# Designed miniproteins, single chains, continued (4): the designs that were tried, part 62

Each design is a single chain, and the fold is of that chain. pLDDT is the mean over its residues in the fold that is shown.

## One batch from the design tools (miniprotein)

Design m14280
Fold by ESMFold2-Fast:
Structure m14280 (fold): chain A 66 residues (1-66)
Amino acid sequence: MEEAKKLNEKGKELAAQGKLDEAIKYYKKAIELDPNYKEAWINLAGVLAKAGRYGEAAKYGAKAAE
């Protein structure tokens, strides 16, 4: 649980730096460790949309809404 939160926080740091691809990797690691971590799914969808990857953003956003 705490490890997934740390990965999510690292993803937020990277996204704030404009390192969108690296942020995506950390958010994906967070959801791999904790698939119920809704915030990580939301953040992943957001960063994918910011990166112009709208199809993937829609997929992960829908999963976050479950």
Scores: mean pLDDT 83

Design m14281
Fold by ESMFold2-Fast:
Formats: sequence, structure tokens, C-alpha cells
Structure m14281 (fold): chain A 99 residues (1-99)
Amino acid sequence: MEEKLAEGREHYVRGLDAFREGNYEEAIKHFERAIELTPGTPLQADALLMLGDAYEKLGKYEEAIKYYRQAIDTARKLGLNELASRAEERLKKVEEKMK
């Protein structure tokens, strides 16, 4: 379990680096791998939020909404109230762009 969490953290960090460089498709691959490796953890919630952000940057608003909703659900289950609020704010902003 700890080995998978460490690998998931490494993918999350590499995803953040790709995101900062504007390589959103590479960021998505790393965040997806981080999510697979870290089920039921705060890192999964962080990775789901960033996956939504990466899809939003690509103009893929339906995918962004899907992952923001998953981030909200995961954060709420873990009692991560600040992360849930951040994901809810991002969800609202993307829904406004679809009008």
C-alpha cells in the first residue's frame, strides 16, 4: 500500500510539472495514474481536482465537470472540507462557461 502511495505521489508531482508547462495531455496521463494508485486517499482527491483543471484548460468542459464531481465526492467522504469547496467553486465556474 505505501509503495503504491509513493508511486502515486510521484505521478501527481510529474502531473503538476506538466500542467505548469502547459502540457495538459501529459498532465492528464500522470493524474490518471496517480488516481489509480491512491484510491480512498487525500492524494486521490487532489489528483481528481487537478484532472478536472487539466480538462478545463483543454476546453473539455464535460470531462472537467465529471472529475470535479468525483473530487467533491472523494473530498467529502474524507472530511476534506476546503478541497470540496475548491472543487465546488471550479465546477460552478465551468458550468458558467457552458452557457
Scores: mean pLDDT 89

Design m14282
Fold by ESMFold2-Fast:
Parts: sequence; structure tokens; C-alpha cells
Structure m14282 (fold): chain A 70 residues (1-70)
Amino acid sequence: MSDVQQIQQLLDQAADYIERGDVDRAQQLIDQAEQLLQQSTASPEVKQALALQIQQLRSVAEAQQRKLAL
């Protein structure tokens, strides 16, 4: 499996955990995806797209955590 595919799988799993309300697990998966992205030799275009997905999921996870606290 390519690093890009692994990153995408981690992000897909993180999104699933956010939907389940398990924000802590989602954050761990997002952190793993970010670490793999930093080590990846994918094209700059692919890296930028994945970085934007990571940023978006972090924002969603933070929003979900705030909703659960309210």
C-alpha cells in the first residue's frame, strides 16, 4: 500500500470515529496521518490536498468536541 493510500485510510477512519462521537480516537488517527504525510515523497499537489483534508478533519473534530461539551 502506498503512503498516500495509508494516509487516506487513516483520514477515512478518523471521519468515521468523529461521526461515532469518539473524537479522541479520531485525533490520534489524524496525528498518524500527518506524520505519514511529513515522511511522504508524494507530489507537492497530492501533499497539499492531503494537508487540506487533515486541516479540515481537525476543524470538524474540534467542532464535534465542543458540541459534546455543550
Scores: mean pLDDT 82

Design m14283
Fold by ESMFold2-Fast:
Structure m14283 (fold): chain A 72 residues (1-72)
Amino acid sequence: GKVIAVTDTKVYKVDEKNRTITVSKGTAFLAKGLKVEAKEEGDKTVYTFPEDAKILVKEGDILKKGDVVAEK
């Protein structure tokens, strides 16, 4: 399965231990074949990925619509 960016966004933080990434508020991701949880935290959105999903983005990345964010 894959997670792709639906909107342009900035990656502010990647937490490999907790399987989370922190992105701009209003960011949307499309998950295909895996489940992703989203939580709004202030001016940011935090996405939580399954343990077996590989996160492909790094802190400071600028994502464009269509970019692959994670895969399983």
Scores: mean pLDDT 84

Design m14284
Fold by ESMFold2-Fast:
Structure m14284 (fold): chain A 60 residues (1-60)
Amino acid sequence: SEAARLRELAERARREAEELIKTGSPEEMRQAGLALLGWGELSGSELFRETGERLFEAAE
């Protein structure tokens, strides 16, 4: 289903975000966070939104 495919993409984005939090810069985290929040808004995926918020929090 499309919902299952979207969830798989969101889970992959979450894994990449956790790696970015450990190895990336605050600027990279903010940029990725903005993109994921936008995708979450457009797709209705709470997982994308949650991941984007976590990236902003980590960038503080």
Scores: mean pLDDT 82

Design m14286
Fold by ESMFold2-Fast:
Structure m14286 (fold): chain A 107 residues (1-107)
Amino acid sequence: SLALEAGEKAIEAGWLASKAGELAGDLEAQLLGGVAALAGAVGVVLAKKGYDYEAGVVAKLGAESAIEAGKLALKNAKSEEARELAEEAIKLGEEGLRLAEEAIKAA
């Protein structure tokens, strides 16, 4: 399911962004990444129950939040590890956003 995959990408992107934010000392990025991961988790639960449209909408919100959190962490990154985690979070968030938009359109 596109919605399931979108939710899983939002979870991974959100956790990577949260970790990057922690390493960058950016509390906003850390918290926003955590919120993104929670939204992704809700999307996964909804997708498993067959609510593909609702799952796609929630996964989209999670992916967009993870991208924003990743960009904040990247801006404040002081180590190569923080930069790499933030860049990966943005990449996975963009993949999740694409999948979520496809899931919404297909529903």
Scores: mean pLDDT 91

Design m14287
Fold by ESMFold2-Fast:
Structure m14287 (fold): chain A 57 residues (1-57)
Amino acid sequence: GIEEAIRLGTEAARLAAEGRGEEARRVAKQSLDEATKAGVPALGEAAVGEAERLIRE
């Protein structure tokens, strides 16, 4: 659901900041899957974009 998508997005950002890029991408994809099931795929797409941005830093 939406709450799960937000939680997973936050976890993906944390993993990316820790240098765990592969795990961050996996968790961000889980956020996208949950957001899509909830009818708000843009929320999960934002999580994926944020994780990729943090991995590049």
Scores: mean pLDDT 84

Design m14288
Fold by ESMFold2-Fast:
Structure m14288 (fold): chain A 72 residues (1-72)
Amino acid sequence: KKELREEILRIIGEILAIIGEIFDLELELKKAKEEGDEKRAEELEKELEELEKRREELEERLRELEEELEKL
């Protein structure tokens, strides 16, 4: 149980870090759009899409580990 809980906490930490990065990039994207920097906005949108995908992958892994923890 303890090892699974430690792995769950590690993944939660990674998810929180990614959410923080997404928040920062969203603020930069808003600023780029307000400044009319279309190229920067496109690059930031692409980075946000990559981070959103990674977040979804980690959230799915977290769900799997939580199910394993419930079986113990």
Scores: mean pLDDT 82

Design m14289
Fold by ESMFold2-Fast:
Structure m14289 (fold): chain A 63 residues (1-63)
Amino acid sequence: GAGLVARVGRDYVAQRPDELTLRAGELVEILEEVDENHFLVRSLATGEEGLLPKSVLDAAGPG
């Protein structure tokens, strides 16, 4: 995709129905900045889309 790819920096368990549960080391595509603290992302492993706190992500490579 044309979006920025980011790596999950730590395990995160969804706190709301609109959030994703992700493990450290997984890759996501950033689709949109939703607010100051959240991205809308797509998991590259599962194709699932949902919200993720920005603080959970690290930049992954030259995407």
Scores: mean pLDDT 78

Design m14290
Fold by ESMFold2-Fast:
Structure m14290 (fold): chain A 94 residues (1-94)
Amino acid sequence: MKLSREELDGEVDATLILMEAHLALKAARQGKEDEAVELIKNVTDRAEKLVKEGRLTPEQLRELLDAFRRIAEVSTGKAREAANEAIKRLEELL
């Protein structure tokens, strides 16, 4: 019972932060730098917490890293810096 709930909660959390990372990518592509920065920081903080709680797998973390690498490639100054900082922080958790 508890394992099924934890597994479901983990999958939902991973899906939500990946969706938020894709929203950050969309904002970056649209030149919405401040929105992209806010989304990147929120996703990064949540991902670190989920990894520490054992609720995010290394594979899910790698998918998130790939999203941030795409943001860094297409974004401008502040959003690119935020994406690079997020990549650095999350790579330390692998």
Scores: mean pLDDT 79

Design m14291
Fold by ESMFold2-Fast:
Structure m14291 (fold): chain A 70 residues (1-70)
Amino acid sequence: LSGQEVAERIGRLAKELEKEGKLDEEALELINKIGVAAALGRFDLAREYIERLKEMGYEEVAEELEKILE
């Protein structure tokens, strides 16, 4: 997958989770940063942001994002 395709998938996930009210503002901002990092080919940085998301208690969301990066 291209970085652009990865970023699009991350954006769709973020939008659905926001609609469900499952994300606070900080988590949503972090997911957006993951998408930008992926679009730039910075998968190292994207993984660092995913680890922060896990530390915030969003383990299931982080797992889904990791699968998108594979």
Scores: mean pLDDT 81

Design m14292
Fold by ESMFold2-Fast:
Structure m14292 (fold): chain A 73 residues (1-73)
Amino acid sequence: MSDEEKAEYLVEKAKSPDREVQIEALNEARKLFDEGKLEVARKIYEALAQSEDEDIRNAAAIMLGVAATELRR
């Protein structure tokens, strides 16, 4: 699976009404972020920031701020 395909797949998971599926997407986005795949991780975090779950939204918002800083040199 390419980084682009993985991003699309995980964005779909992030939009799931299932909290467990959204948590899986959050964990995978964090792994991608740790691997230096900042742009891919950012797309997933943007989808997670739209979550109905406050904890998931807050985690995604924090990571979006970090990713935005890392993407700008």
Scores: mean pLDDT 79

Design m14294
Fold by ESMFold2-Fast:
Structure m14294 (fold): chain A 58 residues (1-58)
Amino acid sequence: SALERGLLRFAEAGDTASLENILPSMRGRVSDETLRRAAEIARKRGHFESAAIIESYL
């Protein structure tokens, strides 16, 4: 979905501002597995703030 693509892209880029904008709209619309994958991508790229924000929605 467009939401999933956006989540993964912003996680990979460490774009915390965009993540903060889109994550509230993802509640119930994206799986926990997708959120965990996004957080893992952010962590592997050193974007720990982004990972923490994503994980707060699990």
Scores: mean pLDDT 84

Design m14295
Fold by ESMFold2-Fast:
Structure m14295 (fold): chain A 62 residues (1-62)
Amino acid sequence: MKRVATALADYEAKTKDELSIKKGDKLLVLEEVDEDYVKAVNLDKGESGLVPKKYLELGFEV
């Protein structure tokens, strides 16, 4: 189920599969991959990848 999220802090991708985010970025969470990571799209940049859940404030489902 898709959910809107807001970045709580800056995060730089460590691998090609990860997404870089900046504090305040708006994201669409596509899927929870595991307990630590989600697959998301950065709505401000149009990029997608894996993001650590602890860096995100998960909002409502859309």
Scores: mean pLDDT 79

Design m14296
Fold by ESMFold2-Fast:
Formats: structure tokens, C-alpha cells, sequence
Structure m14296 (fold): chain A 60 residues (1-60)
């Protein structure tokens, strides 16, 4: 959920930096950055995949 993503961002500044990069990136870069972030934090895979999907839809 959004609350879980906010908690993750607040707890880990490296995740926050990646999330901010993804917001300004192209669709191709969002896919790549999201994949890298999920590989680095597999325990948060479902949450990060959901965020990536939402961001890609907004970038249309």
C-alpha cells in the first residue's frame, strides 16, 4: 500500500533516492531502475513492483 511505501522511503534513504529518480525518468528508465531496486531489495518486491506499475501508467 502507499503507507508501506512511505514507511520504506522514510526508513531507507537509498530507496528514497531511487524512487525520486524513477519519478523523473522515462518509461524505459523506470523499468530498468525499478528492476534494479527490486533485485537489491527482494523482501519489498511486491510493494516496489506495484509502485513501478503505477508510475509507468502515470507516464503515458
Amino acid sequence: SDDELIDLILNDPRIREKVLEMKEASKEEIEKLGEELIEEYPEHKELLERFKEHLLKLKS
Scores: mean pLDDT 77

Design m14297
Fold by ESMFold2-Fast:
Structure m14297 (fold): chain A 83 residues (1-83)
Amino acid sequence: GDKLFEELKKAIENKDYTKAMEISEKLAEDPSNFEKIEELALELAKQGRYDEAKLLVAPLVISDDPEKAERGRKILEKIESIV
């Protein structure tokens, strides 16, 4: 299950934001990933990498699933509290 997170970290490190978005969308499909999405997004935000943190949670925030959208909004609020 961690393979996509490893690929995401490599995409972000390489500044391949197209690939990072594609992986973030795929991760957002499975609720079992939500805790790791939150952990990574907050880690990026604490490093001052706010655009990358927001990119990671964007697929949740814009989801037509109310539970996913609520989770994404809560993560986004935590990111914005670090800024």
Scores: mean pLDDT 84

Design m14298
Fold by ESMFold2-Fast:
Structure m14298 (fold): chain A 83 residues (1-83)
Amino acid sequence: SKEEIEKLLKEAEELRKLREEYLKKKEEKEKELKEREEEAKKGTEKELRRIKTFEEASVGVYLIGAAVSETGEKILLEKAEKL
């Protein structure tokens, strides 16, 4: 029905916004960690390596969130098209 299509499109739009929010947080985290990495260059190689590992893990979490949101949006849009 038209009401079911409208509901799916609204849910897809919410997932699209969630994806955009995750990508924004990813960019903000990358900037924060790059500044922290630059400051740590004045210290030990061990500390720099630790920061790089934390950077990769933190960015990875946001990228996974974005990918899951994008996949969910695609599924909802495909369901709406079939109705």
Scores: mean pLDDT 80

Design m14299
Fold by ESMFold2-Fast:
Structure m14299 (fold): chain A 75 residues (1-75)
Amino acid sequence: SPADKVYEAYIELLEELKKRFPELQELVDKGIEAVKNKDFDAFAKIMEELAKKMTPEQQRYWAELVRRRRAELAA
């Protein structure tokens, strides 16, 4: 389904974030697990915790990854 492609894209983005900033690994892995389990309530909570822990540089990097992927999926 189109929704499955969006969730797969989030897993790919989270793997890329973890690769660039290994210090975020614990929360990123929890986020990926929540998406794989289709536990989107847990995913939302984990993403809030991740955002709170992230530096401004990490937040800008994540925002750019999401923006670029949204543009690709809309094309």
Scores: mean pLDDT 84

Design m14300
Fold by ESMFold2-Fast:
Structure m14300 (fold): chain A 90 residues (1-90)
Amino acid sequence: MSKEEEEKRQRVIEAARRLIMKKGFDKVTIEEIAKEAGVSKSTIYRLFGSKEELIKAALEEYQKDIDRFNEMIERAKKVEEERKKSVPEL
């Protein structure tokens, strides 16, 4: 696949995420996502197959980013707490 196709895919996912946050997934259409992303409806169907798959991909990417960020924060908190307990032993 070309670099341009990957860039289109990322624009579509980001456009879908913004529209879902503004008005909910049930009110978002492929036409609105295509317009926001600057691509055709045919491009979206070719890349994702369906509206449901696109929405799923957008939500999964968003959730993974949030989950990863939360895991990093919790990991940092745990390391700092363990460091405080281990300092007298050094």
Scores: mean pLDDT 73

Design m14301
Fold by ESMFold2-Fast:
Structure m14301 (fold): chain A 94 residues (1-94)
Amino acid sequence: SEEELEAEKKRLENIEKQVEFWKKRYGLSDEQAEKLRKALLEGNFDEVKKLLEEIAKTSSPEKRRLINLDIETLEAFRLMQEAIDKIVEEEKKK
């Protein structure tokens, strides 16, 4: 349905916006950004957290604090993604 396609598009757009935000905010390499994008696409928030923690360990003290604060907000992003996924599933059943 149109609603199913729109919901999936919103999910992909949210993932891209989040990755681009982190890339700009932390100065990530393309490789680091791609690993984070893949983990988000798979819904693997444990891997996202692990990757951000690894990036933080190799970052300046200022960037490390910033990354650690952002890790605390990952739960909000997870909840948003789960809400979109539920909309996609409900539309598939109509």
Scores: mean pLDDT 78

Design m14302
Fold by ESMFold2-Fast:
Structure m14302 (fold): chain A 98 residues (1-98)
Amino acid sequence: SLAERFLNELIEYFKTEFGIEVNSSDEELRKAARELSKISNDSEKRVLQMITAALLYEKLKKVLSPEKLREAAEQLIKMLKEGKSVSELRKLAKEFIG
């Protein structure tokens, strides 16, 4: 799906440019968001939401079936479009895991 492609491209970008990985700390994510926000004309909050959604999707790849993973990706993108918080994104991911 387009949602899955977008999230995979975000993961590769943040991994390549900032060394972000699935086990990266909240401090490392905030630091990357701050640095990128200076260049991208996006708010630090917006960049952190995008990083968080991409990393949650990467984590979900390890535990969900392909069908559920697609549903999770589509819902994460919907939440990003609606400007949902990092906490709401994390809550959605927990609901998909059970």
Scores: mean pLDDT 84

Design m14303
Fold by ESMFold2-Fast:
Structure m14303 (fold): chain A 80 residues (1-80)
Amino acid sequence: DIAARIQELDARIAELEARIAELRARLAQLKAELAALPDDAPLSEINRLIGEILRLIGEIFDLELELERLKAERERLLAE
């Protein structure tokens, strides 16, 4: 049943959207922490924050690609 498959996709989409939102909130916090660093902050601390920011950006990107795949599948099922 197409309706049952749409319900399953809606649940998976909601889970991914929630996870992406959590990661985006964490990314915003890290960017704020980086911006709040004093001018004399050690390079090791700056590099640590940049590394975590880049890691989160990559993770968000991968999840957004998966979300787009699920949304495309949902639209395809709705067209049937």
Scores: mean pLDDT 87

Design m14304
Fold by ESMFold2-Fast:
Structure m14304 (fold): chain A 55 residues (1-55)
Amino acid sequence: GAADLLARLAEYEAGVDPDVLREMVAAGATAEEIAEATGLSVEQAKSLLDAIRAE
């Protein structure tokens, strides 16, 4: 859910707008594409994807 997304962004120190991540996921972005855009690992990007999909 939204709370999980915000908590994971804070934990990873990702300076990314959650709404931008939601738009990327809605556009079909992969974990690899999110990792590249945010500078996070693929594992961290997968965690963010799972949080967004749980909304």
Scores: mean pLDDT 77

Design m14305
Fold by ESMFold2-Fast:
Structure m14305 (fold): chain A 69 residues (1-69)
Amino acid sequence: MSKEEIMEVFYKALKEALEEAKKTGLSESEVMSRVLLKIAPYLNEAERAELGRARDLAELVALFNRLFG
């Protein structure tokens, strides 16, 4: 999987989770969990560990952009 492909999967998952949060009131932690579940199959163990360190959504996006942006 290319860097461009994982970026597309991440931002699509983020958009879908945020749209659901606006409709249903998902917590920030639930949004993060949905995004991580969608991208997990495309990550190696070190990348999963790094993204798993995110404490909030802004940190998750920053860590993801550090790895793939």
Scores: mean pLDDT 82

Design m14306
Fold by ESMFold2-Fast:
Structure m14306 (fold): chain A 65 residues (1-65)
Amino acid sequence: SMELAKEELLGLARMAASVGLIEGEEVGDTLVLTTDKSSEIGKKMAEELKKVAEELGLKVEVVYK
C-alpha cells in the first residue's frame, strides 16, 4: 500500500542519514535530502530516493552542499 511504501522510504532515508551519506528533513509536505556535492555515493542515493518518492506521489528536493 502507499502508506507502507512511505514508511519504507522514510526508513531508507533514516538509514542513509545514520551513515552520514544523506541528511533528511521534512519541510511542509516536502522531503529535503541534503548530500555532499563531492560524494558520488551520496548523490546516487539521493537521486534513487527521489525517484522512489516521486512514484509514491511525495515531493522531494535534493540539495548539494
Scores: mean pLDDT 74

Design m14307
Fold by ESMFold2-Fast:
Structure m14307 (fold): chain A 77 residues (1-77)
Amino acid sequence: SMEEQQLKARREKRVEEARKFIKELEDYYGGPLPSLVEVVRALRDPSLTPEQKEFLLKISKALTVVEAEERRRRLAA
């Protein structure tokens, strides 16, 4: 249906934006980002500045979007 096509398009756009963000960070740091588990663990550090916490939350959100898409593709195969 047209509704299913719109939902798919929105999901694909969110995944594309998340992958682009991750790639830009990997290019900047010259290597792969930490895993989602490692980023979530880092967010538990009470010594984080507000800026560090916001940055890690952005990374966590992007990694969560990509992981959810990879899981969806595995379940659909």
Scores: mean pLDDT 84

Design m14308
Fold by ESMFold2-Fast:
Parts: C-alpha cells; sequence; structure tokens
Structure m14308 (fold): chain A 71 residues (1-71)
C-alpha cells in the first residue's frame, strides 16, 4: 500500500517535469521523463484504477511529444 502510493506520487512528479520540458520544446527530455513515469506506474498492479488513469495520461503525453518531435 505505502509502496503503491510512493510509486504513483513519483510518476506524477515525473509527468509534471515532462510537461515543463514539453513547454520548453525539450522533446527528448520530455519523452525520457514520460517513459520513466510509465515504467514506474507499470510497477503498480493493473487492478489499481489510479494507476490505470495515470498510465493513460502518460501514454497520451508520449504520443503528443512524438507527434511534435516528428517533422
Amino acid sequence: MEETKKLLEEAERLIDEAVDALEKKDYDTALALLEEALKIASQVPSSNPEAQRLKAMIESLIEKVKREKEK
């Protein structure tokens, strides 16, 4: 339980940092942070609805960063 909360908080922190990097057009940093956040969120059991919501958000942001980086 405590470990799950810590993992979710760490993933949210990485998402916030990734959004900041994306706003600065630092796509490589944003992508790296989002991939790390997804890895951390994936350590949480799939039965956890908060982890599922967080993973969906991370995946959407990764897609957005990849689209912005692709030219």
Scores: mean pLDDT 81

Design m14309
Fold by ESMFold2-Fast:
Structure m14309 (fold): chain A 67 residues (1-67)
Amino acid sequence: MKLYSGKGKYSEDKENGILVEKLKEQGLIDENDSVIKAEGKYAKDAKGKVTVKVFKDGETKEITVEL
């Protein structure tokens, strides 16, 4: 089991990049949004739930994402 951890916009981070792509696919974040924390199982071919804390236009939101 691997934990996702990072700040801001992810680039060339395979674990967090996959999670950010899933968030964008579900319409939960945009290019201007930042992921400030993520906890859960590695997203590669995994099904489950991860909790993500995002910063969007001066607001912090905690979102549960289904992979």
Scores: mean pLDDT 57

Design m14310
Fold by ESMFold2-Fast:
Structure m14310 (fold): chain A 64 residues (1-64)
Amino acid sequence: TVTVKVKAEKDLKVTAVTSSGGTVEADVKAGETTTITLTQKTADPNAVVTLKGGEGTTAWPTAA
């Protein structure tokens, strides 16, 4: 399981995807920290989480 915390300046609907499989959608509220939890289909300590939403895409190195 991988946990990612997201804070945005405006209300967004975010899709989080892991490189080892797993996708989740979450609603992020402006000025609030939203916790997104993903389950990896294959355990990968070098998995990357990609957030899609708003004006850009952010990819973060993560291990779980």
Scores: mean pLDDT 64

Design m14311
Fold by ESMFold2-Fast:
Structure m14311 (fold): chain A 70 residues (1-70)
Amino acid sequence: DLESRARELLEEARKAIEEGNVQKAEELLEEARKIAGELADQGNVAAAVALLQEIRELEEKVRELKEKKA
């Protein structure tokens, strides 16, 4: 199930963000974006839009972490 895989990737991305691991968070969010594209291609546009919204919120947190780096 693509939605279940996407949820797992988002949970792992949140943990990576909490750990300050920017690279891992970015890799996990890229994988989640690919799943969002597959959901849209399958006609599940509502799930794709919801997933992309969560991805954007997590990407913003990653951006903030990058700005705080020395």
Scores: mean pLDDT 82

Design m14312
Fold by ESMFold2-Fast:
Structure m14312 (fold): chain A 60 residues (1-60)
Amino acid sequence: GGKIAKALKDVKSDFPEILNLKKGDIVEILEEVGEHLYRVRNLKTGKEGYVDKGVLEIIE
């Protein structure tokens, strides 16, 4: 783990497993879960959850 990514858009979900994000939030990628999901930690809040790969831009 340890790749850093930026949220490309707001994510709002009522599902507890999905991590809510604001556009521009910086996350650490903890795990790839199949082809479509990351498990991430929001570096601002410390919260973890799942997000679609398409909402994140990897930062080197």
Scores: mean pLDDT 85

Design m14313
Fold by ESMFold2-Fast:
Structure m14313 (fold): chain A 68 residues (1-68)
Amino acid sequence: ASKEEIAEILRKYGVPEEKADEAAGKILDAKNEVPQSQLRLEVKNILANYIGDFEKLEKAAEEVTKLL
């Protein structure tokens, strides 16, 4: 998945544009560093810095992880 596709999902869940781009970059880096089995948890940990609402965080992490 592209950085732009990830950032678009994050903006849909209320992450500001500039921070969505930063978070998308961190998520792509994490995909290269962690096993696939740990990827959802790492994505969720990254997004916890950007999304305070638990329901939105879980949904955003699910959609982003499916895209990866």
Scores: mean pLDDT 81

Design m14314
Fold by ESMFold2-Fast:
Structure m14314 (fold): chain A 69 residues (1-69)
Amino acid sequence: KEEAIKLLEDAGVAAATGDAELAIRLLEEAKELVPELAEELDRAIEALRAGDLAGAVELIQRVIKKLLE
């Protein structure tokens, strides 16, 4: 859980700074740790692939909030 949050935080920073490839890689790693959130993480990955960096950041922050409860 804590490891997944760290990966998601790093992915959010990568997305915010325009590094979509790194952000996607970190989100794929996070999916292995929290498969119950895979659908939401896939939505963030799709946003990154579409070039919607702001949308991806919002989705990543929402997933982090769910993990923090």
Scores: mean pLDDT 82

Design m14315
Fold by ESMFold2-Fast:
Structure m14315 (fold): chain A 64 residues (1-64)
Amino acid sequence: DVEEAEREGELAGRGVGEASGLSKEEIEELAKRAGEIARRLAEEGASVEEAVEAAAKAVIEEVQ
């Protein structure tokens, strides 16, 4: 489900931002970005789990 992947991706991105000590605005931006990545991957045929893991990895790399 594309909507599920986007929602779970947003939650993962928010968690990464919080763990990284980002501001509220930066956390929301990162969450949105992770959700968009997860949605795109799910639209391309990835499972929700695969899409969310890839999105989380991408935003972790971005904040390091």
Scores: mean pLDDT 83

Design m14316
Fold by ESMFold2-Fast:
Structure m14316 (fold): chain A 59 residues (1-59)
Amino acid sequence: MKIYRATIDYYPASPEDLELKKGELVEQIEEVDEYWWKARSLVTGKEGLVPKAFLEEVS
């Protein structure tokens, strides 16, 4: 499983978006396009869309 960390707080603009706090760990589920991933929060268990630019790989 590849784990990523949120580099900033991200607040959803739409119901499909995943809310993230800086430092929150997420699992990549799907690459939707060149800018957006579907991810799951390892803290909340929720899934949603997040800009990949806000995530950094932690292994």
Scores: mean pLDDT 81

Design m14317
Fold by ESMFold2-Fast:
Structure m14317 (fold): chain A 65 residues (1-65)
Amino acid sequence: ALEEALKLYEEAQKAVAAGDFDRAISLFRKAIELAKSLPDPELAQELVEKFERMLDAVRRAAEIA
């Protein structure tokens, strides 16, 4: 569901703010998988792209943290 994907995204952002990058990466991956299952293909693509960009940013931040 869309609401569930957005909740996972919010939890991932909170984990990033707390410096818990491992948790954030896990939550973003779950959000991406849930976004892929959305019935609206345009919305699914937009959310997957957004979540993947955030995941890449978090992974990069974890390397320098």
Scores: mean pLDDT 80

